# Ledger of designs, part 115: designed miniproteins, single chains, continued (4)

Each design is a single chain, and the fold is of that chain. pLDDT is the mean over its residues in the fold that is shown.

## One batch from the design tools (miniprotein)

Design m15993
Fold by ESMFold2-Fast:
Structure m15993 (fold): chain A 89 residues (1-89)
Amino acid sequence: SLPVPEGTVGQDISSLLFQWIRDNGARTAEEAVISESDLTAEMQERYGYSKSEVNKALDELIEKGYLERLEGNKLQLSEDAMNDLLKEL
């Protein structure tokens, strides 16, 4: 496996979330609920990241307030994350 910087994984997660929001028409944080397992699998398939690299980046995004963990292994975008991503639409 290739060494990947922590910031790069987080940026790729943000890019994937932007594509998901656009494709699903999410307009609010409440509509931006994603399966953690689906996101992890997509990151592994598209970018070749390990589970550990994705988990570390998710923990950083949660700590920074971009994502929240919900019941049932789901992730929700915060209001701040939605506002940041909507600026790029």
Scores: mean pLDDT 75

Design m15994
Fold by ESMFold2-Fast:
Structure m15994 (fold): chain A 95 residues (1-95)
Amino acid sequence: SVIKEVEKEIKKVEEYVRENLPERVAEYFIISLRLVYSLMKPHLKEDSDVKEVVIEMIRIATGFAIGMLYADGVPEEEIEKLKEVTKKIIEEIKK
């Protein structure tokens, strides 16, 4: 099912983020990603493009995470690392 494939991709993204970002930054991104997934899940159709859906979720989640990181006073260098890591994830999903 589309839901199972999306959840499988989200799990891979979460694992990659935990390996490549500082813990605090990874946690904010993962919470954001899970929130975006919860909001988008009811709107997923059986003909939804899994890759496009996951890429959109990552883009939206990155925006939320950046907002939370700024509010929490996280250094600019760590916020930039989130942008670079999410860009790499998107390129990998695109193949």
Scores: mean pLDDT 89

Design m15995
Fold by ESMFold2-Fast:
Structure m15995 (fold): chain A 71 residues (1-71)
Amino acid sequence: MLSEGVEEFLKTLDKDGDGVISRAELEEWYSRTVSDKSFEEIWKELDVDGDGVVTPEELQAFLDKWLASLS
């Protein structure tokens, strides 16, 4: 489930406890995951304003859009 998945994902990646995901934290996840998308492509889609972090809301929206594309 997306909300539960986002919560677990954030908890696993957010080592700083800031409630956001940094580029380095997302890169750690990507290194453990086989994907047909490059890390740069995923990062660009998530970090739309270029502030260098991803909020849980942005992550959930991205996952919703990505899962919809698989249908």
Scores: mean pLDDT 69

Design m15996
Fold by ESMFold2-Fast:
Structure m15996 (fold): chain A 82 residues (1-82)
Amino acid sequence: STEEVKWALTNDIDPRDFAYQSLQDFIDSKVKQGILTQQQGDDLWAQMSPLIDRVMDAMRAGDYDTAIRLSEEIKKVLEEAL
């Protein structure tokens, strides 16, 4: 979104890099808490990072319906992993 792009520009951060860092921090937190094993965390990163790329591609193309669908898919992957 425009607000997310504005925030990223203000903090000199690419919105994708922010999304990747947020995902990594989330996974690391769950591994540290013992909710996920390290292997499960690695598998989750491998599944989620391509979906983040696809969301960003859809957003750039103005395909918001695809971006929403992929965001729901991300949510489902997280719910299934936990």
Scores: mean pLDDT 73

Design m15997
Fold by ESMFold2-Fast:
Parts: C-alpha cells; structure tokens; sequence
Structure m15997 (fold): chain A 100 residues (1-100)
C-alpha cells in the first residue's frame, strides 16, 4: 500500500542516519569490529523491513518498528557507545524475524 511504501522510505532514511552516526562513533572509539557490525546490522534491518512489506506484515507493526528504529537513532545521536547502538538494533531485527 501507499502507506507501507511511505513508512518503508522513512525507515530506510532513518537507518541510513543510524549507520552514519554509529559509524562516526565507531571510528571515534577506534572499534574496527563495530564499524563492520554497524554496516552489516543496518543493512540487515533494511533487508528485513523490505521483506516485511513483501510478506504483507500489518501496517501497525511497520509503524512500531519505525518508532523503535527512531529511538535507536536518538540513542546514537546522544553519543551512546556504538556497541549499545548495534545491540539495540540487533534486538529489533530479532523481533522483525518473528513477525515474518
């Protein structure tokens, strides 16, 4: 639906910003493993969101995950340790897998 496409587009933009901020934090912490995990984890979340839309997951669930991803972005912007940001996003991915 048009509303699902709108949420997906917003979620992709938020995830791009999470990746950018988290990557900057990983570089500041000199955590090379966290740089790789940031790239993998954000790409994984993007893939799962696309799959949720293809699998016709309800709009309400897509909105719920978008809000949680926005919370991860706020955590990252607040300068949280990069591993905390990655772990929070991995928890969201696990929940996405459960609704697919």
Amino acid sequence: SSEQEKILKEAHEVLKEVARVAMEQARAENDVIAMAETAITTAGAQFLLDLMVRKKVPLEKLEEFLERIKEVLELAKAGAPVREVIDRLKEIELEMERVI
Scores: mean pLDDT 88

Design m15998
Fold by ESMFold2-Fast:
Structure m15998 (fold): chain A 90 residues (1-90)
Amino acid sequence: SKDLIDQIVNEFKDWLEELKEKYDKGEITLEEMIEEIELKMELLEEFAKKLSDEQRKYLVEELKKVVEEILKDYPEAKETLLKRLEEIES
């Protein structure tokens, strides 16, 4: 349902904001940030396989908006995440 997808988008936003904060505070390296992104995207990809094509497209478009907003000044993390989202949309 749309409500379930919206909940997942909000949880993803909170997770990404926390990850960004850890990086900004020097608690993790860029390499570790990218590793966390890859792990999170692997889990999200498995979830997305259970969705319809329309639901996957909606999820990906909403997540892209979150990524563009939070990671606008973090080009490597942003590019990694957007590439993984494009793979999920398929």
Scores: mean pLDDT 87

Design m15999
Fold by ESMFold2-Fast:
Formats: C-alpha cells, sequence, structure tokens
Structure m15999 (fold): chain A 69 residues (1-69)
C-alpha cells in the first residue's frame, strides 16, 4: 500500500541518517544530506506511488554507496 511504502521510506531515511554519522568523505556527506532532505520533501508533498518508488530506489542506491566506504 502507499502507507507501507511511506513507512519503508521513513525507516530507510532513519538508517541513512545513522550511516551519515560514519561517512568521512565530505563530498559524499554533502550529497547524502541533500538526497535525504529531498526525499523528506517528497514524503511531505507527494501521494504519487511512482514518485515515492523512484525516491525509494534512489535512497537504496545511496545506502549502497555509503556502505561501500
Amino acid sequence: SLEELREELRRLLEELEELLKTIKDPALQASAKRAIAGARRVLETSDSRATLLAVLHELRELKELMEAE
């Protein structure tokens, strides 16, 4: 459901904020902060399943990059 997708995004955002504390690369830290902020805005403003799924995919890719430190 749309609500389940929103909850998955909220959980992923919390995980990314915790990972952000471990990132030493300033460029990756800055990019991650921007992506997290953008995703929060989409969660607040969008009811589009397609838009929320696109953001979920973007955040999953970001998580992989941050974990590959």
Scores: mean pLDDT 86

Design m16000
Fold by ESMFold2-Fast:
Structure m16000 (fold): chain A 85 residues (1-85)
Amino acid sequence: SMRDKVVSVIDEAIEKAKELNVDQSFIDLLEEMKKRVEAASDDQLPDVLSELTRKLTTLSFTSFSSTERSIINDLLRKIDDVFLS
């Protein structure tokens, strides 16, 4: 399903964050995002992702390091690719 593809992309972002030794709070944020996506139906997924993207964009301006911002930008691009496929 589309949800399973998005979950896979989030898992890749979590693994990358762990490899780069980013702050645990950032990894926790990605884990919360994953759980929320897993709880959504495919029909609800675009609305859930829109809300999460808005939250991540806000945090990117105020709270993320350059490394964390890079991970989020790559994650959001890969999510867009899933919906354009």
Scores: mean pLDDT 82

